# Designed miniproteins, single chains, continued (2): the designs that were tried, part 33

Each design is a single chain, and the fold is of that chain. pLDDT is the mean over its residues in the fold that is shown.

## One batch from the design tools (miniprotein)

Design m5188
Fold by ESMFold2-Fast:
Structure m5188 (fold): chain A 55 residues (1-55)
Amino acid sequence: EVKLKIDVESIKAANLSDEQKQALLDWLRREAEKDGLSEEEIERIVNEVEEALKK
């Protein structure tokens, strides 16, 4: 289980725009790829963060 330093509640409280949220998801995917995570792990992390940001 990869522990990327993402506090979804703090991000939601920061009132990010849709563009800023998308940039965060893009950044997260790139950082996970650089850290040598598998595509399966990257997709799971990105999906969890994206889903949490929608709520």
Scores: mean pLDDT 70

Design m5189
Fold by ESMFold2-Fast:
Structure m5189 (fold): chain A 89 residues (1-89)
Amino acid sequence: SAEELVERAEEAFLAGDLERAVEAAIEALELDPENERAKGLLRLVLREALPDDLEKAEEIYEEVMRLIEEGRFEEARELALGAIREAKA
């Protein structure tokens, strides 16, 4: 369920596993695109990944949400994961 995926995302986020957190949050939004908890977690994960550029984190969040609204879930995952991985480099 979307609720179970949100809980998984929250657990991963608290553990510092931002990649797992973002994947679970996007899976929750695939099941329930209006899930405010999943949206909030996705936004928090991106902000934690890019703490020195919160404006860029917000821009990435908006683009990921646009892709989700268009049903482009794989591209949404690739964009979010790419942003997290690039920030680690």
Scores: mean pLDDT 86

Design m5190
Fold by ESMFold2-Fast:
Structure m5190 (fold): chain A 81 residues (1-81)
Amino acid sequence: MLSEEQFQVEVIISLLRMQNAITLSALRNGKISEEEALELIEEATEKAIAQIRAIPGATEADIEEVRRIGEEAKEEARKIA
């Protein structure tokens, strides 16, 4: 089983994925601009990194996973516009 700290990391990563999916859906439906989508994805990624860094059990691999998720979402946003 995951430690309590590792469970917190997984929750943050899952919430980031959900937030990015909502942002990309809003972009696809013309509710926000590409620039707004990229800003929201970057802000969400930086907040997730800060939250994970505050967890004592977090690793650099967890931070790299968050960065990867953010970059994949930004690439997807650029393809939609």
Scores: mean pLDDT 85

Design m5191
Fold by ESMFold2-Fast:
Structure m5191 (fold): chain A 94 residues (1-94)
Amino acid sequence: SKLLEESIKKLEEAVERFKKHLEEKGLLKSAESMEKTLEKMKERLKKTPEENWKNLTDLEIDILEGLERMVDAIERIEKEKLTAEDILAEIAAE
């Protein structure tokens, strides 16, 4: 089915994008796990009724985009915490 092939291609592209994002952040083990996640997503889609393929694909892509934003937010929080600790150490050294 062309519609199934298009949905699978969109999932593959979204997972590859997220995998590269994780690799750029040094989250190599999480990046490696994305191949298994993609296989599970493809199998779920194949077992889903045709009328639901678009909605399921869109939902799974939205989840990946949400996780990408969460990874970025965690990195920002950790960086801000380190900066605060550095400033406090400088003040304490006075």
Scores: mean pLDDT 81

Design m5193
Fold by ESMFold2-Fast:
Structure m5193 (fold): chain A 87 residues (1-87)
Amino acid sequence: SAADEERRRLLEEIMELLSEIGKLQEEAKKETDPEKKKAILQKIVEKVERAIELLERLLALDPDNASYRALLADLKEKKAQLEKEIA
């Protein structure tokens, strides 16, 4: 169905973003320059925001999916923590 194709596409994009976030987090851990680290953290925030948007769209298709709600809550918390570290 069109809904199943949309779910698959959204999940694939979310998984790719989560992979990219993981790689950037490892780069941030190794970065000793505060300005360069801040730039990496800002890139992570942008990818987290995109993942949140895609998860909200996925939840519109499956509003009772507890796993998607949990992941959305985790990403929103992660964004808040990153924004505090950047400030």
Scores: mean pLDDT 90

Design m5194
Fold by ESMFold2-Fast:
Structure m5194 (fold): chain A 57 residues (1-57)
Amino acid sequence: MEEIARKDVVELLLKKAEEAEKKGDKEAAELYRKAAKAAEEKNFEEAEELAAKAAEL
């Protein structure tokens, strides 16, 4: 369960970062990229915090 969640979260966050960058939301893209890195490093709390902040933009 954790491994699947990690891969899905990382891929989802990277795609959201690309979409945000294409929309001109560079701040959101940067936050999603940092969230993906945090998820890859097993810092899911930090990843969720960064993703939530990006979603507000």
Scores: mean pLDDT 76

Design m5195
Fold by ESMFold2-Fast:
Structure m5195 (fold): chain A 64 residues (1-64)
Amino acid sequence: TQDELIETITRLTRELKEKIGGPLTDEDARELVRRVEEETGVKLPMPENVEEAQRILLQAVLNV
């Protein structure tokens, strides 16, 4: 469901930010999208950068 997708994205983003302790890199953004795809089963395009990852995840939420 949309709520489950939002919760998963929020949790994974928090876990990743806590692990890094600083701004996300482009590779971190790719890892985040991969983890969301793996846990939710939602097929997502691979982002080239953090901004694209944010847009992809927002679009996924809005289209569920």
Scores: mean pLDDT 79

Design m5196
Fold by ESMFold2-Fast:
Structure m5196 (fold): chain A 83 residues (1-83)
Amino acid sequence: DESVKELEEELKKKIEELKKFLFDPSKPLEEKEEKAEKLIEEIKKKAEELKKNKVHEVFVEKYKEVIKEIEEIKEEAKKKIEA
C-alpha cells in the first residue's frame, strides 16, 4: 500500500492548497476560479489513481470522500466571495 499512501498524502496536500488558494482574499475571483478548476482536475486525476491500487469497495469510498471535500470547499469559497 505504499503507492496508495503516497497518493493519499498528495491528495491531502492538494486539497490543502485548494483551501488556502480559494480562501486567500488577495487574489481576484476570476483568477481563483480558473486556477481552482485546474487544481480540482489534478485532485480528480489522483483520486482516479486510487482506483488502480485498491479493491473496488475501498476505492469507491475514498473517491466519494475526495469529491465531497472538493464540493464543500467550492461551496465555502463561494459563500466567502459573496460576503
Scores: mean pLDDT 66

Design m5197
Fold by ESMFold2-Fast:
Structure m5197 (fold): chain A 56 residues (1-56)
Amino acid sequence: MDAEKDPEAHVAKAEALKDSDPEEAMEYAQKALDLDPFNLRALAILLEVSVKLALE
């Protein structure tokens, strides 16, 4: 599948970046949710990185 059309690919990037660059991870998680709004993993990462950004 095309990575741009695959929410799992965006989730994988967000997961990799969430600890080192939560701002970039947030963008990738939002892209995954734009493709699949019911992707619970993308939603969880988005919420987690939002909290990390608020606590930095």
Scores: mean pLDDT 77

Design m5198
Fold by ESMFold2-Fast:
Structure m5198 (fold): chain A 86 residues (1-86)
Amino acid sequence: SAREAAVEEARRRARAIALAAGASEEAAERIGELAGALAGAMLDGDSEATAAAAEALVAEGRAAGLSDEAIAEVLTAAVAEAQRAQ
């Protein structure tokens, strides 16, 4: 489905951005999962899940040592994939 494709693409793009920004493989996988969850929540129209996923993604990015710019790039990728699937 378009939803499943958007979630997987958000996960893949966010993981790649996190790795390029110096995150560990484990942290990048977690960031990817959260970006996929954000895209999915946005497509479901679930504002509570969207806010929770975005907050978790920012927190995980900071814990992984990502810059604010890298975190913004991850968030932008997840949002873009959700918007593309609408």
Scores: mean pLDDT 89

Design m5199
Fold by ESMFold2-Fast:
Structure m5199 (fold): chain A 77 residues (1-77)
Amino acid sequence: MKAILELTISGKGKDGRKDSPPVILSMTEDEARDKVLERAEDFGIKDQSELTPEKIAELLKKYFEDKGNRATVRIHR
């Protein structure tokens, strides 16, 4: 079965502000891999052959968290 990645992203509140409303994005494993490869330098990707759905999810979560967001990634198979 093709994997689907569901991302829930919210901007962290600063200076006593509330977090932004969550945005939910769904994408196929292939779409997520393409996005990660297009931003390989931002995600620190060294070898594309290591990109499993789990690794892609980890890299996407880290990227959004490093940008000041709260991020959760769920893999549906």
Scores: mean pLDDT 72

Design m5200
Fold by ESMFold2-Fast:
Structure m5200 (fold): chain A 70 residues (1-70)
Amino acid sequence: SLEEKLKEKINELMDLGARLLGAVTQLIAAQKDPNTSPEEIARLQAEVDELNKRIDEVTKEINSLKEKLK
C-alpha cells in the first residue's frame, strides 16, 4: 500500500538523518584535529554531501507519496 511505502521512506529518512549527524560530527572533529590530513577532511565532506543528496531524494519521494494519499 502507499501508506506502507510512506512508512518505509520515513524510516529511511530517519536512518539517513542519524547517519548525517554521525558524519557531520566526524567532520567537525577532523577539522579540529591538526593531525587530520586535507584528504581525510575532503572524504568526510564528500560523505556529508552524499548523505544530504540522499536525504533530498527521499524527502521528494515522501512528498510525492503524501500527495497520492490525499
Scores: mean pLDDT 87

Design m5201
Fold by ESMFold2-Fast:
Order: structure tokens, then C-alpha cells, then sequence
Structure m5201 (fold): chain A 62 residues (1-62)
């Protein structure tokens, strides 16, 4: 529950950074969210989503 709360906070911060064009910051937040979610449940669909968002943000940061 605490881990899920932290992951959701990182997802929200990632979304905000992405909207502002701060793609490197967005990628870091999405990566942290994915890592937290994966540690709780290795098969988490939300972790997969967060990882895809991180990869998208990384490509835009290039």
C-alpha cells in the first residue's frame, strides 16, 4: 500500500513533467514507478505501463 502510493506519486510527477516537455525528468519518474510496482508484483500491468511510458519519454528526450 505504501509502495503503491509512492509509485502513483511518481506516475503523476512523470505525467506532469511530460506535459511540460521535461522528458528526461518524466522518464526518471516513470522508471522509479515501474521499479516500485515490479518489486511488489513482477506481473503488474501497471508496471508494464510505467515502463512503456519511460521508454517513450526517453526517446523524446533524445
Amino acid sequence: DEALRRALEHLGRGDQAYKEGNFEEAAKHYEEAADILRAVDPNSPLATYARKKAEEARKKAE
Scores: mean pLDDT 85

Design m5202
Fold by ESMFold2-Fast:
Structure m5202 (fold): chain A 70 residues (1-70)
Amino acid sequence: SPLAEELEKTAKELIEAIKAGDWEKAKELMKELQKIAGEAVAAAPNDEELFALIKKLEEEIKKIMQEQLA
């Protein structure tokens, strides 16, 4: 899915920004990721695989953020 690929790409860029300590860029990428996720859910509300992908990416981002705050 093009939306799934866009979600993974944006999440990867967000994780890299967080690891680099670039919180301004991370903040912008978080907004972009939320926008893409919202558009994806609106376009495919019954796509369980897409929902699982969003959940997986959210958990990975939270883990990386917690590691940076420790």
Scores: mean pLDDT 81

Design m5203
Fold by ESMFold2-Fast:
Structure m5203 (fold): chain A 71 residues (1-71)
Amino acid sequence: SLDEEAARRAADELGMTPEQREALVKLAKEHGLDGLTVERIAEATGLTPEQAERALKAIVEHKYALEKERR
């Protein structure tokens, strides 16, 4: 799905560990982009709130780019 792909791209951009990357992708799959919060990302990955906010923004930006590529 685009949500999973956006999460993968965001994790790769931010240099996350393989475990953090998998947790982020799983979270995006389970909750969708609209269900992602800074709190959920931080708890699932062990990132600080600041890092989790950066991750959320990166996911949103990658999702937008993926949707635009289809237009």
Scores: mean pLDDT 81

Design m5204
Fold by ESMFold2-Fast:
Structure m5204 (fold): chain A 69 residues (1-69)
Amino acid sequence: MKVYKENGIYYITAEEAKKLGLKVGESYLFKDGKFVRKATGAPGPGETLVYVEEDKAYLYGDIFDELKP
């Protein structure tokens, strides 16, 4: 998974989000770059929140260092 950074915010492309089976308007929790579950709240320690929009999926919380650009 290729992660980008713009204006201090990490994201993945809409194409990558679609490849991962993520749906627009949904939020997901990842840990160590792997899918865990749909998000029901804020990410915990070591977890990344992925919020999917039409053009990008934004990453919040603890982002696994090997995925950083």
Scores: mean pLDDT 75

Design m5205
Fold by ESMFold2-Fast:
Formats: structure tokens, sequence, C-alpha cells
Structure m5205 (fold): chain A 101 residues (1-101)
């Protein structure tokens, strides 16, 4: 068991949104996704931008929502919508719109 700070938990949740989108599109394996969860936010974002710009944007928008929204249910709903939309190849504009809900 690892004790995470609130900031580390936020970064991990945001990374999960982008990694789940890329995994759902078959662009990375489960093993690669788990390994990337241990990397910095900047490293994961850079790799996702190279592999799947939609997943990278979903991760960025999720991190913004997590920092600004205090309702865990809204964070969960928006994060899931971002991951699903990115998996379907949504535009950066559409992902930004979802994050503003």
Amino acid sequence: PVVLSLEEARERLAKSVGLLAALGRGLISEEEALAMLGKSREEVLRELRRLDPAAAEAMRQAYRVIQQETDPEKVREISLQLADAARRGASPEELRRIAEL
C-alpha cells in the first residue's frame, strides 16, 4: 500500500483518464498503462501527445476539472465522458466543451 498526497492522487486520476482512453483505442497495453501511472504528469502527457493527441487533451482537461471542481460525482462523470470521447477520437474543442459541463 502506498500513501499518496492529495496532489499525487489528483495527478494519478488525470493520468488514468488519458491512459484509459489510449488503452481503449488499442494504442498501449495494460502493462504500459500501469508503468506510465508511475511516471510524472509531464512525461505521461508528452508520451500521450505522441501516441494520441485526443488522450493527451482528455488528460489535461481532467486535471483542470479535478483542481477546480469539489463535487466528486461531477469529477467522476466528467472524467468518464472525457475518457470515452477521447477513445472515440473527439476533437480538442469537443474535449474542452465536455470539461466545461
Scores: mean pLDDT 78

Design m5206
Fold by ESMFold2-Fast:
Structure m5206 (fold): chain A 80 residues (1-80)
Amino acid sequence: MEIPELEINPEDTPQELLDKAVAKFREALAAVTDPEHRRRLLRVMGEFFLKFDQAKTKEELISVIEEADKEVRRILEEAN
């Protein structure tokens, strides 16, 4: 099953954006059973949390989330 693109609202708080990203990562990890693709997902998650913590503006937070969502979707497509 293809997981749909993350729905980001400009009015979301940083915490709501983080919660949406975490939920998306959780769904992706549940969908992927292959050890190689799971390892890649965990790496993307780690990189996401570092970049999210370093982001100074809401625009940067949204950009970090969109980048991570795009990479997660690519991994999901490769795993199927």
Scores: mean pLDDT 77

Design m5207
Fold by ESMFold2-Fast:
Structure m5207 (fold): chain A 96 residues (1-96)
Amino acid sequence: MTQSTTAYMQGDTAYNNGDLDSALSYYDQSLSLSPDPSSRIAIGSLMSRGDVYYDQGDYDRALQDYQRALSRADISGDSLSRDVSQQNIDQIQRDM
């Protein structure tokens, strides 16, 4: 696996174990190591980091990450990630 993919998977493991601080650290590392900001791993890391911020009640940071994921998914033609990111944005905006 690439280093960015490994960091993303470690982030998912930490998030699933409820270790939100470690999850954020790994998703940050995945994003910094990703050479293509519109790659599946980069988009996935933004979405997952947004999910962690949402679970923490940090809606402003969650919204920012979902908006970035939406933009990158739109550029890459990833309709699934685009649609999921848009749905998450809509949920936060209704609750703000």
Scores: mean pLDDT 85

Design m5208
Fold by ESMFold2-Fast:
Structure m5208 (fold): chain A 55 residues (1-55)
Amino acid sequence: SAEIERAREALARVEPKLTPMQLAEARAKLELAERTGDGALAARLVEGLRRIEAR
């Protein structure tokens, strides 16, 4: 879905700013969203990543 693609792009962009724990959590959420087709979870992940990127 478009939400999952946006989450992949956001994670790739923000990855260098993430702590190891944040990266592991973000990857787990993305994998779950991809496996279940959960666009709402993907959208929440994008929002969280944007907040980190803005710092």
Scores: mean pLDDT 85

Design m5209
Fold by ESMFold2-Fast:
Structure m5209 (fold): chain A 74 residues (1-74)
Amino acid sequence: SHREIAAKLLVAGGEFMFKQGEKALKEGNIELALKKYEEAIADYEAALELAPEEEHEAIQKKLEEAKAKKKEIE
């Protein structure tokens, strides 16, 4: 379904933003890292609304990791 495809794209987008945040953090750009983790969080939250229940545990773990990283550098 379109919802399932949208969920997969949002997970991929969140993963990409999370990696961008990790890169920014390694480069010492805290402001950019925060922004990228916020973008990853938004994508994962949107993915949870669209994804089938069986995928929720995996997406929630990614969301928790992104939230933890944001909280560490705030």
Scores: mean pLDDT 90

Design m5210
Fold by ESMFold2-Fast:
Structure m5210 (fold): chain A 64 residues (1-64)
Amino acid sequence: MALLEAIVTSALMSLGVPFEEALNAALKAIEEGAKTLDQVARASAERVGQDPEAVLAEAKKIVY
């Protein structure tokens, strides 16, 4: 679903990442072939220098 971008952007922003950087990281992860919430969250986290587990945990709080 096209919600992965919004969920991961929101998770990154919750950890202090600026909106433009968060959105760009999430979009880049999807463009590079990330297909699941876990993949998009981890790839986006790595790009912005955040802990992948922390970003995934925040993303899961939004979905679950």
Scores: mean pLDDT 80

Design m5211
Fold by ESMFold2-Fast:
Parts: structure tokens; sequence; C-alpha cells
Structure m5211 (fold): chain A 64 residues (1-64)
């Protein structure tokens, strides 16, 4: 279904964004930019929560 395709794609995008935020956080930490590194780690945390929400939604659609 179009809805399932949309959610799977959105999940992929959030996973990419999470990995990117974590990569940026490591680079910022290496440069001593600790506040910016922490903000990127928090962004990755929020993205992980969104991924979990999407996984539950996808699961429900597949079970219906």
Amino acid sequence: SKELERLELLKLLYKIARETSLFIAERLEEKGLEDLAEENRKAAELLEEKIKELEEEIKKLKEE
C-alpha cells in the first residue's frame, strides 16, 4: 500500500538522519565543541524515538 511505502521510506530517512547526527556529534566532540556535540546526540535520541513509533505503526499496518 502507498501508506506502508510512505512509512517504510520515512523510517529509512530517520535512520539516515540519526546516523548523520551521531557522526556529526563525534566530529564536534573531537574539535572540543561539546555543547554542539550534545545537541546532536539529543537529536539522535529524538530520531530513535520517532523510528520506534514508526516501527509500531508499520507493524500494525502489516497485521491488519
Scores: mean pLDDT 87

Design m5212
Fold by ESMFold2-Fast:
Structure m5212 (fold): chain A 89 residues (1-89)
Amino acid sequence: MDLDSEEFRREVLETLAAMEAAILKNIEKQKGKLSDEEIIDRIVRFAKLLYKDGFSKEEVIEAARLLAERLGLSQETIDKIIDRVEKEL
């Protein structure tokens, strides 16, 4: 088992959030601006996938928040994403 597995898990979540943000920004560059609902749905799906892969509810909510912040979403939209993640996990 790797030393500092909890710190490693956090670093993995931050990296995955950064990668997904880059993917979404690249999709917008190629296909035009995504709707807020499409972005919300993709972030919620990202969160659910991490939860299924063994991350805790708290870790998954933090990852969704980090992804939304990297995409420059409003606090209102971030709160909506967190609410959906909490209800759908």
Scores: mean pLDDT 81

Design m5213
Fold by ESMFold2-Fast:
Structure m5213 (fold): chain A 94 residues (1-94)
Amino acid sequence: SEIEEKLKEAEEHLEKAKEAIKKGDYEKAKEHLKEARKKLFEAADLINDHEAILLAVSASLLLIAAMNPYASVEESLESVEAALELAEEMRKLA
């Protein structure tokens, strides 16, 4: 489904962001985190459920925290992992 494709694209960008964070490539990580946020909101719009929208908003806040240049590598990775868990919760609503 289109929802599954958007969630898969979000998860792929989140995994690429984790790898960029581990390598210290801040600009590449930020690009992937922004694309993941976009795909999560696109999926939430397609699911058309208030719970899905709230999950996308929560994930977006975690990804904004991961983009903070003052966050440690560990803190950024924890935020991305939490966003991946929220993406899986969105999948259950699809």
Scores: mean pLDDT 87

Design m5214
Fold by ESMFold2-Fast:
Structure m5214 (fold): chain A 86 residues (1-86)
Amino acid sequence: AAVRSVEVRVEGNTVTVRIRADPAALADVVAAVVEAAAAVPGVTGVDVTRQTEDEVELRITAASPAAAEAAGAAARAAAEALNAAS
């Protein structure tokens, strides 16, 4: 499987997403997760806060806790969909 783990933590208006993937797949996984999160109404920012060869951490900022929860769910679903397609 291309995706090894996805951790999503929602804290108020902020979501932290940590993705571990095969290095060859990591860029595609990150792009899909960023696109999915940014598409959620009320998301105000998506930032790559850390990147290694096989791990990326993203910080998603939202206008409300409900938007943050929705963004976290969208991020997880996008990563899982790419893993299933691999």
Scores: mean pLDDT 83

Design m5215
Fold by ESMFold2-Fast:
Structure m5215 (fold): chain A 69 residues (1-69)
Amino acid sequence: SAALEELLAARPEIEAALADESASPDTKEAAALVLEAIDRVEAGEMSLEEALAEVEERLRARREERAAA
């Protein structure tokens, strides 16, 4: 699938962000959410479309909550 291929192509950069000691905790949490979504799709727990939508919603909700504080 094209969407999964794009996500897998981004995986090394996402993993690099998690390994980067200078990255903020928020950046590492965002990267972890994306990697978790990839793992759940590969495990067959949800579709790629649902996983991507959930990650985007969670990241947006966190940003909105912080902007409102």
Scores: mean pLDDT 74

Design m5216
Fold by ESMFold2-Fast:
Structure m5216 (fold): chain A 80 residues (1-80)
Amino acid sequence: SEEEREIANRILLRFARQAVDLMDAATSEEEFRKGMEELRDQARKELEKAGLSPELIDEVLARMDRVMEDFLRLFEAEKA
């Protein structure tokens, strides 16, 4: 539904913004990685609580996983 898509997009955008903030704040790769994992788990719980369809939850989590992977690579490059 449109409402489900709006909720999903809001959660995904918040996740991306939090990832940027974490990249700026984290002092080590370990801290950054753990922080990203915590943000993803929190986002998953929010998607489930919102009652989104399993298919939409999977879609959003897949997008988050890609964002996390890209940000981990950027963090590594920044610290090298």
Scores: mean pLDDT 81

Design m5217
Fold by ESMFold2-Fast:
Structure m5217 (fold): chain A 77 residues (1-77)
Amino acid sequence: MMSKVVVTPTLILITAESEEKAQEYRDKILEIVGRENVLVVRVGNEVILAARDRKFTKEEAEKIKAALDVPVEEKEL
């Protein structure tokens, strides 16, 4: 599976080539969206960030694209 990030209004989905890269991408995204604003679930090389009491925005998706060296897909933003 290719490394990628998918940003939706309610979920950010990370698929990475390794557990270490999944953590790296997660931490960069958390700096953009705020740790207090998400619930985090990790399964191996996959991380799910679920929005709390808010929606992810187009502006946040653009910041994520600028911060990461992997493909970022936007859905319903």
Scores: mean pLDDT 82

Design m5218
Fold by ESMFold2-Fast:
Structure m5218 (fold): chain A 90 residues (1-90)
Amino acid sequence: SAAREAALAAVRQAADHLIRVMRETKDPEEILRAVDHFDAAVRAAMEAGADPEELLSILEETKQRLRELGAPDEVLARVDATIEEVKAAL
């Protein structure tokens, strides 16, 4: 559906924004806001009926990119919590 595709696109946009914030600003408050936005986009995609396996793929890729950029443990833990939430929907 158009709603599912839009919600999935929003997840990818939120992931890209989070990676950009990690690379460019490094402000902890801005990073946590970007994580909040990413979490909200993932939940909205789940509500829209997005494929949990596709969401997990995006989440795992995003987590790997965050690790490569030296993301704080707090940020990685929040992504892990969202991964577990999506896994619970399988």
Scores: mean pLDDT 87

Design m5219
Fold by ESMFold2-Fast:
Structure m5219 (fold): chain A 65 residues (1-65)
Amino acid sequence: SKVSVEAALLIEASALAQEGLLSGSLENGKIVLTLVGEDRERALRAVEELKRQAEEAGLEVEVRE
């Protein structure tokens, strides 16, 4: 279900937050990914992968810096 995919993506985003790459949250059924730290290239790669997975599941994603 969308809820299961959403939860899995938020868990993955939490792991990436421990790496200092991004932060993940949920706003009105939309996944919000915020870039953090100095490694912008690695963070952007991680965001693109999460965005791809979310869009394949029919979830909306917003990227913030």
Scores: mean pLDDT 78

Design m5220
Fold by ESMFold2-Fast:
Structure m5220 (fold): chain A 82 residues (1-82)
Amino acid sequence: AEAYMAEGVRAYRAGDYDAAIAHFEKAIALDPSNSSAWYNLGLAYFKQGKYEKAIEYFEKALALDPSNLMARKNLEEAREKL
């Protein structure tokens, strides 16, 4: 799980959002309670302009960790794009 998170973050920083999504999805498959993985998945979809998917994943991240202020901020930004 941690290895997939690290690979996902590396891909995201490189601008490879498809690779980032694949790695974060694997992290979630191993640990569905990992709020950070759901949040990062939302960020990758947001960068691709897939705002409906980004909203779904930011909401999931907030359901698992309501204290994630960045997920709340990015959720509002994604909603404004619709």
Scores: mean pLDDT 87

Design m5221
Fold by ESMFold2-Fast:
Structure m5221 (fold): chain A 55 residues (1-55)
Amino acid sequence: MEEEIEELRKRIEELEREMEKNKDDPTKYTALAIQKIGLEIELKRLEEEKREKEE
């Protein structure tokens, strides 16, 4: 779980860099933004699962 959480954080950072590179392409930028939101939701889910398992 912790390793998966860190991996997701790294992937989100990579998407942020890709979004910066694609600022001039609104279609690609939007697609990357949607992917980032999806990863952020998954990250939150894994963090909540980690908290539950620690109880």
Scores: mean pLDDT 79

Design m5222
Fold by ESMFold2-Fast:
Structure m5222 (fold): chain A 94 residues (1-94)
Amino acid sequence: MEELKKKAEEGDAEAWLNLGNVLAKQGRYEEAVKYYEKAIELDPNYAKAWANLGIALAKLGRYEEAVEYFNKALALAPNDKDIAEKFREFAESL
């Protein structure tokens, strides 16, 4: 956790994604959304961050935004196996 915070402060989009993932695993989806938004702010083409943001929004009941952002992830990385696995989690959240 502390190592991820240091990297995030250094402007690492992956570190922001990983911080969001830790919070999402704890069910802290509102906080996870903020960290995923930071990852996207640093790297707007980061498909995994868009996918995880979509899943977190679905967990919060914000389904319209969740679908939009998950579709952005699929458009950026249509053949990514990790995004395909995330699609199952997303579908379960609808």
Scores: mean pLDDT 81

Design m5223
Fold by ESMFold2-Fast:
Structure m5223 (fold): chain A 66 residues (1-66)
Amino acid sequence: SAEAEKYYQKGIELANQKKYEEAIKEFKKALEIDPSFRDALTYLEIVLTELGKEEEKKEVQEKIAK
């Protein structure tokens, strides 16, 4: 989806600026539109790791695996 890709790209731009909390919101929006968007999931997991949010990372993985 072009819309999911736009949120994903915005998330990458924010992550490159180290605005990790804002990046998480954008990656989550991409995954709401396309739950199978593996690149958005992978980047979200990387950003959550950078913030030490291991519990939130597990919740995201469990929700998408369902």
Scores: mean pLDDT 81

